# Designed miniproteins, single chains, continued (5), part 41

Each design is a single chain, and the fold is of that chain. pLDDT is the mean over its residues in the fold that is shown.

## One batch from the design tools (miniprotein)

Design m17406
Fold by ESMFold2-Fast:
Structure m17406 (fold): chain A 85 residues (1-85)
Amino acid sequence: MEKAKEIVREALKRAVENGELPDDEENKEIEEALKKLPREERIEIFKEALETMEKIALENLDKHPEVTKEEIEEKKEEILKEIEK
């Protein structure tokens, strides 16, 4: 359980923070790990990924004047509501 949670969390963190998408083998490992996690733990991991994405988007707002802080916050809330259903 703990190792499966860590595998998914680290892969999502790398994808969000560094833009490094997992390769086919890593994707299979992530899928296997997600299948071993209960729903509540999967929701927690996705919430952590959303927080990281929001942080990165806010840090890059000066490079993307077409995007507002409010739009980022609204999108995050929409996704969180869908995940919690």
Scores: mean pLDDT 70

Design m17407
Fold by ESMFold2-Fast:
Structure m17407 (fold): chain A 70 residues (1-70)
Amino acid sequence: TVERTAAALRKALASEGLSEEEVRAAAERLVELSRLTGLPVEELFRLAVAGDSEALKAKLSKEQQEKLAA
C-alpha cells in the first residue's frame, strides 16, 4: 500500500532529508506505476532507489511505457 511504500522510502532515503509530503508523493507514484505495469511495488522501489531508469524501462512492455508517458 501507499503507507507501506512511504515507510520503506522514508527508511531508504532518510539521509536525503525529504519531507513527509515528498515521501508520500513518491510512494503514491510507485504504487500507481505498479498498477499500470503489473510489476510488484518492491521491484519498482529497488529500481528507483538504484536510479536505474534503463533497467526499469527494460521491464516494461511498449504498452506499459505508453501508459506511463500519458
Scores: mean pLDDT 66

Design m17408
Fold by ESMFold2-Fast:
Structure m17408 (fold): chain A 61 residues (1-61)
Amino acid sequence: SVDQLASEVTYELVESTGDPEEDIRLATRSHREAVRAITRAIRSGRSDQSLDLGRDAVLRT
């Protein structure tokens, strides 16, 4: 699912800051951007690129 792929990307790329509130904020933002990128990739027929585009979106956040 898109949510599962976004969670995998977020877990891979978002590092702990040592502050639980900041960690939740960063993870939530990154997850949202990954969902948007992955969904767009799938809808445009680029499902094979969805994970890479999700990673790119998180890294640009």
Scores: mean pLDDT 79

Design m17409
Fold by ESMFold2-Fast:
Structure m17409 (fold): chain A 60 residues (1-60)
Amino acid sequence: MRVAITTKPGTNEEVKKKIEELGGEVLSEDETVIYAEVPVERAVAELMKLPEVEAISPLE
């Protein structure tokens, strides 16, 4: 599942590490958004628990 993850400024590295730990792949990033492929939908719920994550939405 491709997702756009909105992050707090300066926290992209922490969120990217968590994506990789959950078996996801980082596709690209901006200052406050990480675009990723997440193989398991439950991984989205785990990412939403991170204080660094503001929102997650399907990538269009």
Scores: mean pLDDT 77

Design m17410
Fold by ESMFold2-Fast:
Structure m17410 (fold): chain A 89 residues (1-89)
Amino acid sequence: NEEGVEKFREGAEMAFNKNPEEAKKGVEKFGEATETPNPAIAKNAMNMIGRMTENENEEVKEAARKVIEKATRHPNPEIAAYAKKIIAK
């Protein structure tokens, strides 16, 4: 739980950076936060990644979409279902 909170915070600090390399790192940290056993943290991370699919930078958008696609295979079925719901929009 603490680890998931830390990864989420790191993602939030980096993902909205104007530098695309930093923003991609932020997306990766949100992706790591989806691996937490806490479904509230994982869903919040998925929601933030969903917002990053609308980023003006194509590489950041692609990174975010790939993380969501990976999360559709998540071992927690609730998180997998949430990821599928986001990607279907």
Scores: mean pLDDT 78

Design m17411
Fold by ESMFold2-Fast:
Structure m17411 (fold): chain A 94 residues (1-94)
Amino acid sequence: MSRSELAARATGLVLRVVGYLIDLEMLSAESVQRTNPSLAGLSEEEIRQKLIDEARQSAAELRRLLGLDPSPALEAKTAEEALEIALKALREWE
């Protein structure tokens, strides 16, 4: 994988985590279902948990992409922690 290709993929994963954080901040069942039809029929709490899990998985995927241990991202308790872990991984990437 080229450095530019890896940088593009890493940027996409960070933007994905940011998107989940925005969804959580703007969270109402109506708002999230409007942007993510696959979440139709879920409760607000179920949507919140799914967004947090997706943020963790995206941060873990970024760490794996950069050759780092994914565990810290999978252990993140919030989407904000997952974003901080993802940004730290980018800063440590050479």
Scores: mean pLDDT 76

Design m17412
Fold by ESMFold2-Fast:
Structure m17412 (fold): chain A 77 residues (1-77)
Amino acid sequence: KIDELIELVNKLKELVEAGIDDAEFSRILLRFTELAGELGNEKIVELVQELVRAYAAGDREKTIELLNKIIEELKKL
């Protein structure tokens, strides 16, 4: 599960850095959110909720910042 989460968050980061494909980003974000919830790690869940809000607000800088924080937290697990 953790390896799949790392794969998905790296893909989200690639899409944001390349110029977001909104449909694919949303699809991957939904899958990532589902798996993060199943993991049950409170810190990861909180960061994912912040990521969803930043993306919905169109805040690209904050979205990239949160993706990097999520990658760091997943690597600690």
Scores: mean pLDDT 80

Design m17413
Fold by ESMFold2-Fast:
Structure m17413 (fold): chain A 84 residues (1-84)
Amino acid sequence: SAEELLEAVRPALTEEQYRELRAIISAADPVRALRESDADFVTRVVAAGILGLLSAESLEQIAEVVKDPRHQEALRATAAALRA
């Protein structure tokens, strides 16, 4: 489930990212909530992965082009959770 995926990636997220992700995935229309979200780029990409809109492979490719190691960690943790 999306909630189980969020909990699996929680250790790679900031508290702010976790709250924003929880708000998106628990919305009545999570895909719309994601499109309307003002969360940072990485948080929105993680949400897209959790919601099944991005593959693990796509998340890994995005991780290669981001500069911040914490952003790379969040994206790779999300990809790993999708592969589990």
Scores: mean pLDDT 88

Design m17414
Fold by ESMFold2-Fast:
Structure m17414 (fold): chain A 84 residues (1-84)
Amino acid sequence: SSLSTSEIGALIAEARKVLPLLPEELRPLLEAAIARLQADPSDRAALGTVLALIRHVHELEGRPWEPNARVAAAAPIDEAYAAL
C-alpha cells in the first residue's frame, strides 16, 4: 500500500466515528470494508468504500468533504461513492 500504517489507522478511526451517523442499511458495508482494510491495508476497493462512506456522512451533514491528495490517489473513491 502507498499509505502508511498510521494513515490507514487514522482512516479506520474516522470510519468508526461516522459508523453510527450512517443510514442503518449502509453500516454493514462500512463494517465489512473496515475488516477488509484491517486484514489487507493495500485493499484499494475497501479503502475506496471507507472513504466514500465518510464522504457520504459529510454530504448528509451538508458539508463537502475530500481526503488529502495522497489518500485520494490511493483509492477509487468516486467509483465507490457512485455505487452507494
Scores: mean pLDDT 81

Design m17415
Fold by ESMFold2-Fast:
Structure m17415 (fold): chain A 79 residues (1-79)
Amino acid sequence: DLEALLARLEALAEELSAVDAEVAARIAELSRAALDALAAGDRAAARAHLLRAGALYAELKAKQDPSYQPLADEAKAAV
């Protein structure tokens, strides 16, 4: 259920806003855009939005856990 997935992503973004509110808001925006694109049948746009959201999420996680830094760097390079 895409609607249930969106609700979970919004809840996650709200939790992450305690670390970096602007980055968390951007992750939520990109995740919503990806779900909207997927619902419209545009899988390429959905993948692009999810890659960007994933890169920002990894960067945010790296701020709290340095073991995520290599993954954040790799994800950022992939976008």
Scores: mean pLDDT 73

Design m17416
Fold by ESMFold2-Fast:
Structure m17416 (fold): chain A 80 residues (1-80)
Amino acid sequence: MSQIAQLARQAIRGLNSMGTPQSRQAAQLVQQGVSYFSNGDYQRAIQLLDQALQLAQQANAPQSTIDLIQQIRDMVQQAQ
């Protein structure tokens, strides 16, 4: 749990630093996904993280930020 939270904070920071509406929306989706994961709603968490990943890619986020979102998603999926 703490590891996912740390990775999420890093991803959110990276997305917010881009300063675009799309990157901020992706950051919000990552935050929501982690919140659902913390509440035990794994299916909704994965759905939100998949949406965040798609939006981050569309916003041309750095590969390092995309990799962080993918890592969070994979960790949530493995926790199911």
Scores: mean pLDDT 86

Design m17417
Fold by ESMFold2-Fast:
Structure m17417 (fold): chain A 82 residues (1-82)
Amino acid sequence: SMMEQLARRAEEMARLIEERREELVEELVKAGLSREEAREVVERLAELYRRLAEAAAAGDEAKVAELEAEIRALQKEVAEKA
């Protein structure tokens, strides 16, 4: 199902963010964020993808939509600061 595919992709994304945490922080710092802001963004993004994977695995369409909106909002805020 699409929800099972989303759960797998979100889980893979959360894992990748955690594995590359310091690299992603450094990239955001180079883009213009402070190191503290960059760490907070990476931590929040990893947490949102973990929650998205859990919601998708549970088939919770409303929670998936909410979390996808939060991820998009965070990405927009980061782009506006860079």
Scores: mean pLDDT 86

Design m17418
Fold by ESMFold2-Fast:
Order: sequence, then structure tokens, then C-alpha cells
Structure m17418 (fold): chain A 85 residues (1-85)
Amino acid sequence: SQRERDLEYEKRLTTEALEKAKEYLAAGDREKALAVIEETLRELLERRAERAREEGKHSEEEIEELVKEAEKKIPALAEETVEAL
């Protein structure tokens, strides 16, 4: 299914981002590690929003609100993720 393909892609995207962030941290480049995680979190959010639109369980207004709230948390989530690596 399209959802299964999307989830498999997101799993690979996440794995690759974590490995790249670890490489940057090993090189002493925390800013690049944070940027990679933030970019990946934003792409995952965009993909989740698109799936929500396709499923039709939420209004566009509800999806827009959820995206705004999730976007506000991305910098903190990226720092938490990098700190855990």
C-alpha cells in the first residue's frame, strides 16, 4: 500500500539522518547534527500532514493547527535527539 511505502521511506530517512548526525557529532559539528535532525523532523511532519489529508479524518484547519503545534516543538526535539546520540 502507499502507506506501507511511505512508512518504509520514513524509516530509512530517520535511520540515515541519525547516522549522519552521529558522524557530524564525532567530527565536533553539533550545528550540522542539529540541522540534519531538524530537516528530517520537518520532512516527517510534512509527510504525516499529507497522509492526514488523504485519510480525510481531519479538516484542513485541524491539520494546519496540528502542524503549527508540531513545528514549534521541532528545535527542542532536535536538541533532545542529538543529546541522546
Scores: mean pLDDT 86

Design m17419
Fold by ESMFold2-Fast:
Structure m17419 (fold): chain A 94 residues (1-94)
Amino acid sequence: HMEERLRAAAAETERLLAELGPERLLELPRPHLLLVLAAFAAATEPDEERALALLEAALAGDEAGVIAAAEEAIAKHADSPAVPLVRALVERVR
């Protein structure tokens, strides 16, 4: 099931965030950086189905879609303390 893969990806992302911290996230392989960006965008999305679709896009390798969603989330939530890290991740995957 796609939901099982999404739960596994979310759990791995949470583990990496807890273990490595924000500075080490920039050293992660590109697919993991895309998952972190998708997770940030999904966390700001009130529609659960749309939030799941963002995580699915990252798993499918839709880099352009994930980057666009992350930039939209930054624009809507500019005061978030996560924004500087998310901007750095966007630049890292471009």
Scores: mean pLDDT 69

Design m17420
Fold by ESMFold2-Fast:
Structure m17420 (fold): chain A 95 residues (1-95)
Amino acid sequence: SDEENKKLLEEYKEAAERYAEGKVLEKLGELLKEVDEEEAKKLIEKGKELQKEALERMGEARGNMDPETAKEADKIFEEQQKKAEEKIKEIEEKL
């Protein structure tokens, strides 16, 4: 149904945002490992866990979508991946 697909797309978008956040945290941890190894390890572990949980949520939501809504979900994922990449570049330039 249209309402179910809208809800699934919203859930997917939220999960995709968590995935992007996890990507940034993991990369921040990698960049900080020579400065603060203990904090770096925590950030890497948190980032990886967020990505894993987000991918599971995204997969579940997308699996229950119609094909048209799934295409919109794929576009959201691409946009979030690009946002994460830009944030990572900003962090690399600061460190």
Scores: mean pLDDT 88

Design m17421
Fold by ESMFold2-Fast:
Structure m17421 (fold): chain A 83 residues (1-83)
Amino acid sequence: VPLIPREEVLKAVDEAEKRPVSLNELIALTMLAAASGDAEAYVRVARIAHKRGEKELARWIYEQALKLDPDNEEARKLLEEIS
């Protein structure tokens, strides 16, 4: 039972992917992904974190995605890249 609809979170992530994001925005996006309970939202936020150079944050977010969906090949592959 997600606190925030998946569609709202994915819209926020899509908009963030089009521009540079601040660390505060990145933290907010991570909280939105957590509230949605959607592994894809986590993966996309983690990719934004990695592009920003926030390696440790990206690693943690990928780990959260894998807790929700252990079979997520993209999350697993990207986590290996930053491990």
Scores: mean pLDDT 79

Design m17422
Fold by ESMFold2-Fast:
Structure m17422 (fold): chain A 144 residues (1-144)
Amino acid sequence: EEEARRRLAEALEDFADLARVGYNTAKSLSEKLKKALESGNAEEVRKVIDEGIATAQELLDRFNLAKSRLEEAAREVPEFRDEVIKLADDAINAVQDYLKTLEEARKLEPEEAAKVGIKAANDFSTKLEEIAKQARELAERARA
C-alpha cells in the first residue's frame, strides 16, 4: 500500500513537471507573438504560430504517454483512479484546444493571428498551472 502510494505520488509529480514544461512553452509563444505584433512582422507571426503548433503536437504525444503512466501507477490505488484519470484528460483536452486554436489562427491575417495566438497561449498556460497544482495536491494526498 505505502509503496504503491509513493509510486503514484512520484508519477503525479512527473506529470506536474510536464505541465510546467507546457506552461513555459505557452508563455514563450505569448512573448514572441507580442514582440512580432509590436514590430508588425507578419512573417515572424506565422513562423511563431507554426513553431507553436509543432510544440503543441509534441506536448499532446507526451501527455498521452503520461496518462498511460498515471493509469498504471493508479492501478494499485483505486481510491485515486478517477481523479488521476480526470486530471490527465483535462490536460490532454487543454493541449487539444490549444493546438486547434493555433491551427485556426494560422488561417487569419497576421495581426488577428497574433492576438488569437496570444489569448490561446495565455488560456493554455493558466489551465496547465492549475493542472500542475492539482497534480501536486493529489501527490500530497497519495503520500498521506
Scores: mean pLDDT 91

Design m17423
Fold by ESMFold2-Fast:
Structure m17423 (fold): chain A 95 residues (1-95)
Amino acid sequence: MTAEDMIDWEERLLKVKLTPEQRELARKKIEEAMEYIKKGLELMESDPEKAKEYFEKAIEIARELAREIPQLALTAGVLEGLARIGIGVINIEEK
């Protein structure tokens, strides 16, 4: 799923339209959050503490997206949820 796919999904679901400037800002934030989630996933088994740091960065970016573009709150929530699941999995595996 690309950043554009996520934006288009929420626009259709909520019947909202973003400006071109909002779409570009959203695309950048979504891509940045997804990159941190990817890095977290890659490090989960080898370096779980570093993986948690990347997931926390993704959560921060997702929250910024929701603040700056409230129309994408669901997309931001999905990104935050994925990062939180990653942190949760690491915490379970340490038991």
Scores: mean pLDDT 84

Design m17424
Fold by ESMFold2-Fast:
Structure m17424 (fold): chain A 59 residues (1-59)
Amino acid sequence: ARGAELVAAADAGDIEKIQEIMNEIFKGAGMDEKVTKEQAESIAKAIRNGRADVAARRA
């Protein structure tokens, strides 16, 4: 449900938005964990790298 928004935020480099989305997902799962800016940056990098890998394999 939030995957498309997370990918869009990663593409835009909006680390604060990624942090917000991840915190909302964690709260929905009953987890009171806060995502740091460093973790959000790592998530953004992983998403962008994953998309590049999928695009390369799809061809």
Scores: mean pLDDT 71

Design m17425
Fold by ESMFold2-Fast:
Structure m17425 (fold): chain A 123 residues (1-123)
Amino acid sequence: DVPPADTEALVAHFEEVAAELELPAEVTQPVLEAIREHGLRTFLPRSAELRRSRYVGADLDDVLADLALELAYARFLLDQGLLQEFQLEALGKRIEDARAVHSGPQLDRAAELYERLRREFEA
């Protein structure tokens, strides 16, 4: 059986974001496996808790995996003409929450990828 095209597109977008954030295979492999199993309904096991806690006390790798998947989803939705302003606003707030309690070049790069996506959405 051929995988659904939407799943392959999300995998490709996630791999691009993960490369930009320089995420190691130990972080990216479980996310890629989840995307291949669940497609567009992929949800990481700790994402709800991470977002509810505003990333306070979270491991940076878990934060970056959550943000990378959401950036990949937003890119997929933008390319399909399905991205809505409230989804982009929610992602922006998650990046702000993460940057309030974590720091480093990978997280700065995630914010840059978000600003690029937002600019393209507003164009």
Scores: mean pLDDT 82

Design m17426
Fold by ESMFold2-Fast:
Parts: sequence; structure tokens; C-alpha cells
Structure m17426 (fold): chain A 100 residues (1-100)
Amino acid sequence: YSKEELDKLFEEARIFAESLLEYVKENFPENEESIKLLEEIIKLAEEMFSYSEEEQKEAAKKIVEKFEKALKLLEEAGIKLTESAKKAIEELLKKLKEAA
């Protein structure tokens, strides 16, 4: 993965996390742990321009871990994502894992 490709993956992670955060805050505000995890993903993705290549790989790992935990908590709470959204996030996480 080039730096340009990593920058794109971080931007995709930010966009998905922001969209999901808005949805959860509006419809399921009691899910505080998922909200915090999504906010942490956004922060990590926003800081990408200050990262060295090694720091980007570590940030990618953290984003994957936080996203997987957030998605599991949402599923346990009975919050259903569209099949399209699940597939898009799964592909993003796969690429981030390959980049790390």
C-alpha cells in the first residue's frame, strides 16, 4: 500500500465512522461505548497527515480494532445495519488489515 492508498483508506474510515456516529447518536444515544469508539476512529483518521508510515500502520490496526468492537456492540444492542453498509465496512476493514 502506498501512502496515497493509506490516506484514502483513512478518509473512508472517517466517512463511515461519521455517518454511523450520526445514526447512532440520533436513534440509539444510550449506546455510549459505541459512540466513544466511533469518535476515537474519527480522531485517529483525522490525524493521519501527522503520521509516519509506521504510525499509519499502527493507527490502521487501532481503527480496525475499534470498528470491530463498535459493530459487535451495535449488533448485541439489536441495531441493524443495511447489508450494503455491512459489506462496505467489511471491505474497508479488510484493506486496513492488509495495510497494517
Scores: mean pLDDT 81

Design m17427
Fold by ESMFold2-Fast:
Structure m17427 (fold): chain A 85 residues (1-85)
Amino acid sequence: SLQELLDRAKELVEKRDYVGAAKLVREASIYAGPERHYVLKLADALLAVSRGDYKTAEVMLNTVIKESKIEEAKELAKFVLERIS
């Protein structure tokens, strides 16, 4: 499910495996329906973190937090933002 994939992605973020987390979030986007764009943006934000592009990541994460309707995606975005700020 989307929730299980995002929970596993959070575990990878805790291990600083941002590339692995991005892959799971991208897989979760298949289950996001109309919100697919925001889940994909979260995956792209994680890839930005993995390459040290913290400014791009911060903008993307804040967009997910403000605009997404998927609570689990918002929570993961907040968790990542707190770690890179």
Scores: mean pLDDT 89

Design m17428
Fold by ESMFold2-Fast:
Structure m17428 (fold): chain A 67 residues (1-67)
Amino acid sequence: MEQILKAMGSGTTEEEALAAAKAKLEALARQQGLEIVSTEVTHVLKLESASGTRYLVGVAARVRPRA
């Protein structure tokens, strides 16, 4: 059965935010006994404030049962 998993990550750089999102997605797939077939970055948000810059990255993955 086809399924889509989504995860969000945040960090002080786009790379950190992307890595966090991917790590959450991999953990979620592993918890459910699913394998990731493909991944896509759905959005990248850059938040600027007086205290600095923060990134928020969304990732979606198409998954299927490993068995």
Scores: mean pLDDT 80

Design m17429
Fold by ESMFold2-Fast:
Structure m17429 (fold): chain A 102 residues (1-102)
Amino acid sequence: GKEEIKKLLKEAKKLAEESIKKAEEGNSKEAEKKNDEAIKLLEKAIELLKPINPQAALEAEVSIGMSLIELGVGKVIGEPAEGAKKAAELLLEAVDILEKGL
């Protein structure tokens, strides 16, 4: 139900915000770990929302895909903390998309 999705989104938002803080501290490994945990919660929320609002689910999936690209780019250019921060910001966009899609 909507309450289960809201709970998942609240926890994913918290993890993404914690990831940004860790990235700003230069702790790219902990930031990436927090992003991975947020993505798992967002994937569950997307699966629950998909039969109700497939458009919002797809838009959130795109934002998650872009977050993985930013993480990879950061590693390639030697800026893993900045990549993890940009990834977390895109995960917060996925949260907003899914909240508005409820």
Scores: mean pLDDT 91

Design m17430
Fold by ESMFold2-Fast:
Structure m17430 (fold): chain A 80 residues (1-80)
Amino acid sequence: SYKEQLAEIDKEIERLNLAPESEEMRELLIRRLKAQIEYLRENNADERLIKALEEAKRLLEEGRSLAEVEERFKKLADEM
């Protein structure tokens, strides 16, 4: 289910050969983040990791660039 959901999204991204900053890529990445957050909540994962993913999703939903979101997520991961 969860792994199949992520694999399907990843396969769609590869198949469509989307530009990194395209709206279609943004929508697929938001769907992927939603699936990851749901899985982590169901598996009692680290609250800080869940919050980081929720922030990444929010920034993408607000139209922030993928590059900015990736940089901020990397910085947060380095602080963990």
Scores: mean pLDDT 74

Design m17431
Fold by ESMFold2-Fast:
Structure m17431 (fold): chain A 85 residues (1-85)
Amino acid sequence: SLIDEAYKLIDQISKETNEEEQRKLLLQLLELMDELSVEDVGKIVDYAESKNVPQDVLNLLKNYYYALKNNNSGLRGVIRTEASG
């Protein structure tokens, strides 16, 4: 399922030490979040927090969840740009 793929990406992000690779994984996760329900995105953010992902990644995921919840496509675009470096 898409949520299971998102959990796998979070596990990879939590172990990734290379910033460029971490950004690529984060962008893939954000694309999956666009395809999921707002409820499932909330679960993904909670899982990322439980896996102790870097604080900057967690903050970006929380902001993206907020943008999705409020149907703010402009904010989602800005966050994707930040994630890409």
Scores: mean pLDDT 84

Design m17432
Fold by ESMFold2-Fast:
Structure m17432 (fold): chain A 76 residues (1-76)
Amino acid sequence: MAEVERLAEARLAALEEAMRAEVAAGRAVTFRVLDEAGNVVFELTVRSEADIPAALEALRPAIEARARALVEAQRA
């Protein structure tokens, strides 16, 4: 449990830093969340620092799911 949360939080922190760097450089960042079949579930674009908190919360479930899968794979 706690390990999955730590990995997810580390990934989200790295994404936040990347988003802030791109926005500070005047660039927009577009994220597409894909399902297991590669279909786009939703898309969001970060254009300003004000968009970052909402983008991180939208990405959180996908990042947590990936972190869980990685922890399970390492334990196998």
Scores: mean pLDDT 76

Design m17433
Fold by ESMFold2-Fast:
Structure m17433 (fold): chain A 90 residues (1-90)
Amino acid sequence: SDLAKLMEDLLRNGSEEEKFLAAGLGLISTTAPEELHPLIAKAVEYIKNKDYKGAIEVLRQLRDELRARGDAASAALVDQLIKALEELLK
């Protein structure tokens, strides 16, 4: 899939922090409903382009959608990824 290709690119060519983000988003993609996969793909594209602010905004949307659907565990993981991205912006 397009998402899998974007993830593979980050895992091969990203920084250590970007590889961590890619692994976390990959895990979320295995359990998240398909209608949320475009948000995951958009976050991966922003990370690949070093647009960490754009990635944070998309991940906030993903987190809120997961919470609304009762997936508290995936939402908590997304929140940790947001915090990692915020650390990259300091």
Scores: mean pLDDT 85

Design m17434
Fold by ESMFold2-Fast:
Structure m17434 (fold): chain A 88 residues (1-88)
Amino acid sequence: VLTPKQLSDKLRSAATALRSLGTPENQRAASALESLATAIDNKDPDGVVDALLELAKLVDSIEAAIPSLDPENAQNLELAIALARSVQ
C-alpha cells in the first residue's frame, strides 16, 4: 500500500521521465502527472479529478512511452494509467 507521499513522488518521477522523451503529448502527460501529484499533496479532490480526467485523454500516448522508459518509471506510469482508468 502506497502512502500519498510515496504516490506523489512516483508520479513526479514519471513526469520527469516523460519530459525527457520530448513530444507535445509526453509534455502534456508530464504536466498532468505533476498536477495530480500536487493535488494529492494539497488534499485537493477537485484537482485530483481534473488531473485524472486529463490523464485519461492521454492514456494511449502514455502507454506508447512505457517501453522507452526504465522499469521503475514504466511501473509508475502503469500505476498512473490504472488511476486514470478508474475515474468516472
Scores: mean pLDDT 85

Design m17435
Fold by ESMFold2-Fast:
Structure m17435 (fold): chain A 89 residues (1-89)
Amino acid sequence: SERTIVVDASKYSIETAARYAASRAVRELKRGADKVTVVIKAPNKEEAKKAAEIAREYLEERLKEEGIDAEVTVEIGETSGTITVTRKK
């Protein structure tokens, strides 16, 4: 099963938006999702990159703590960072 999460960093601090996005991704994986796509919207590319990097770091830490084996990929756009988490089967 695939899930998509969209978070708008303009409504939060970058760190808050990133941590929230990562926490939601972990929750969906724990609920049995096979793939989670997280889109973090930001006002510019630099903030999108920062948010994605924070979210990736937090997500990788949480995946290790939960014992979830998954691949994490990151793509940076002009106003968004996209993190894709895919469970290894």
Scores: mean pLDDT 82

Design m17436
Fold by ESMFold2-Fast:
Structure m17436 (fold): chain A 79 residues (1-79)
Amino acid sequence: MSDAQIQAQMAALQRQIDAVMAQPIDQIDPSQIDRLIAQFNAIRQQAASSTNPAVRRQIMQNDIDIGVLQIRVGVQNRF
């Protein structure tokens, strides 16, 4: 897969992450986060051979944003 195609998929994933983050925390379904993680892992595997710094930065940003969502929803579900 080309770097341009990977960047397009990462941009689409970031849009989905942003949409979930825009929801009130009590309305975020854990299954939405599971789907985002599955999509991220699929894109990350396709990007594993990429040495493009922009692709690598987008992967790290998506990983961080998903991690933040997991922490926020995990705290909500434990109280």
Scores: mean pLDDT 75

Design m17437
Fold by ESMFold2-Fast:
Structure m17437 (fold): chain A 61 residues (1-61)
Amino acid sequence: SSVEKEAIELAEKLEKEGKSIVDISKEVADFLRSKGVSDADIQRLVSDISSKLARKRMEEA
């Protein structure tokens, strides 16, 4: 799968482990950077993932 799919799957695993959105964002950014993803794409993906997680947690609270 694409690196973007791997990042989303990583975020989902960390969310299921009970990690904070801050920790998930950091781990996903570090993963993407290790794979040679551009800074712009890292910012976009981390923003999208963190927004989705924040929305999910807010609506389940």
Scores: mean pLDDT 81

Design m17438
Fold by ESMFold2-Fast:
Structure m17438 (fold): chain A 81 residues (1-81)
Amino acid sequence: RRRELAERIRELLEELKRALRELAEARPELREQAERGIRAAEETEERLDELAEELSPEELEAANRHLEELIEAIRRLTEEA
């Protein structure tokens, strides 16, 4: 279960970076914010194996939900462009 949740987080972080790149293209005024988000996602990916061991399954499930919500919010901003 924990490994599956961590693999899902990795997939969501890749999707988040993709969504942020699309946002930066659609809304150049938000490019700096998108770049900071991409950097944060990359840093989280580098630490993911360590975080997956430290966090409980409940915390990993919460992280998955929060990432999905964030990705949806970013996609809405891109659609409004």
Scores: mean pLDDT 81

Design m17439
Fold by ESMFold2-Fast:
Structure m17439 (fold): chain A 82 residues (1-82)
Amino acid sequence: SELEELLEEVKKLKEESEDPIVKRAADLIIQYVEAKLAGNEFEAEILEGLALISVGVLKLIGKEEEAKKLEELLEKIKELLG
């Protein structure tokens, strides 16, 4: 249920944002969870890396609040999925 709540927060962030990079980062986090739950560890590792790159880009363009929210959500999700 905690994982479901975190995914709903990621989905809300994707829906509420007008920024294509925020939408892409959120989508990559959702795909990461799907890959992890399917046991596709290699694919999950790639998706995590791409999500982190997207968060890094958000920081570079001054969208630090959105970057921080996405980074925090990804970290909490990673802690739950092991």
Scores: mean pLDDT 88

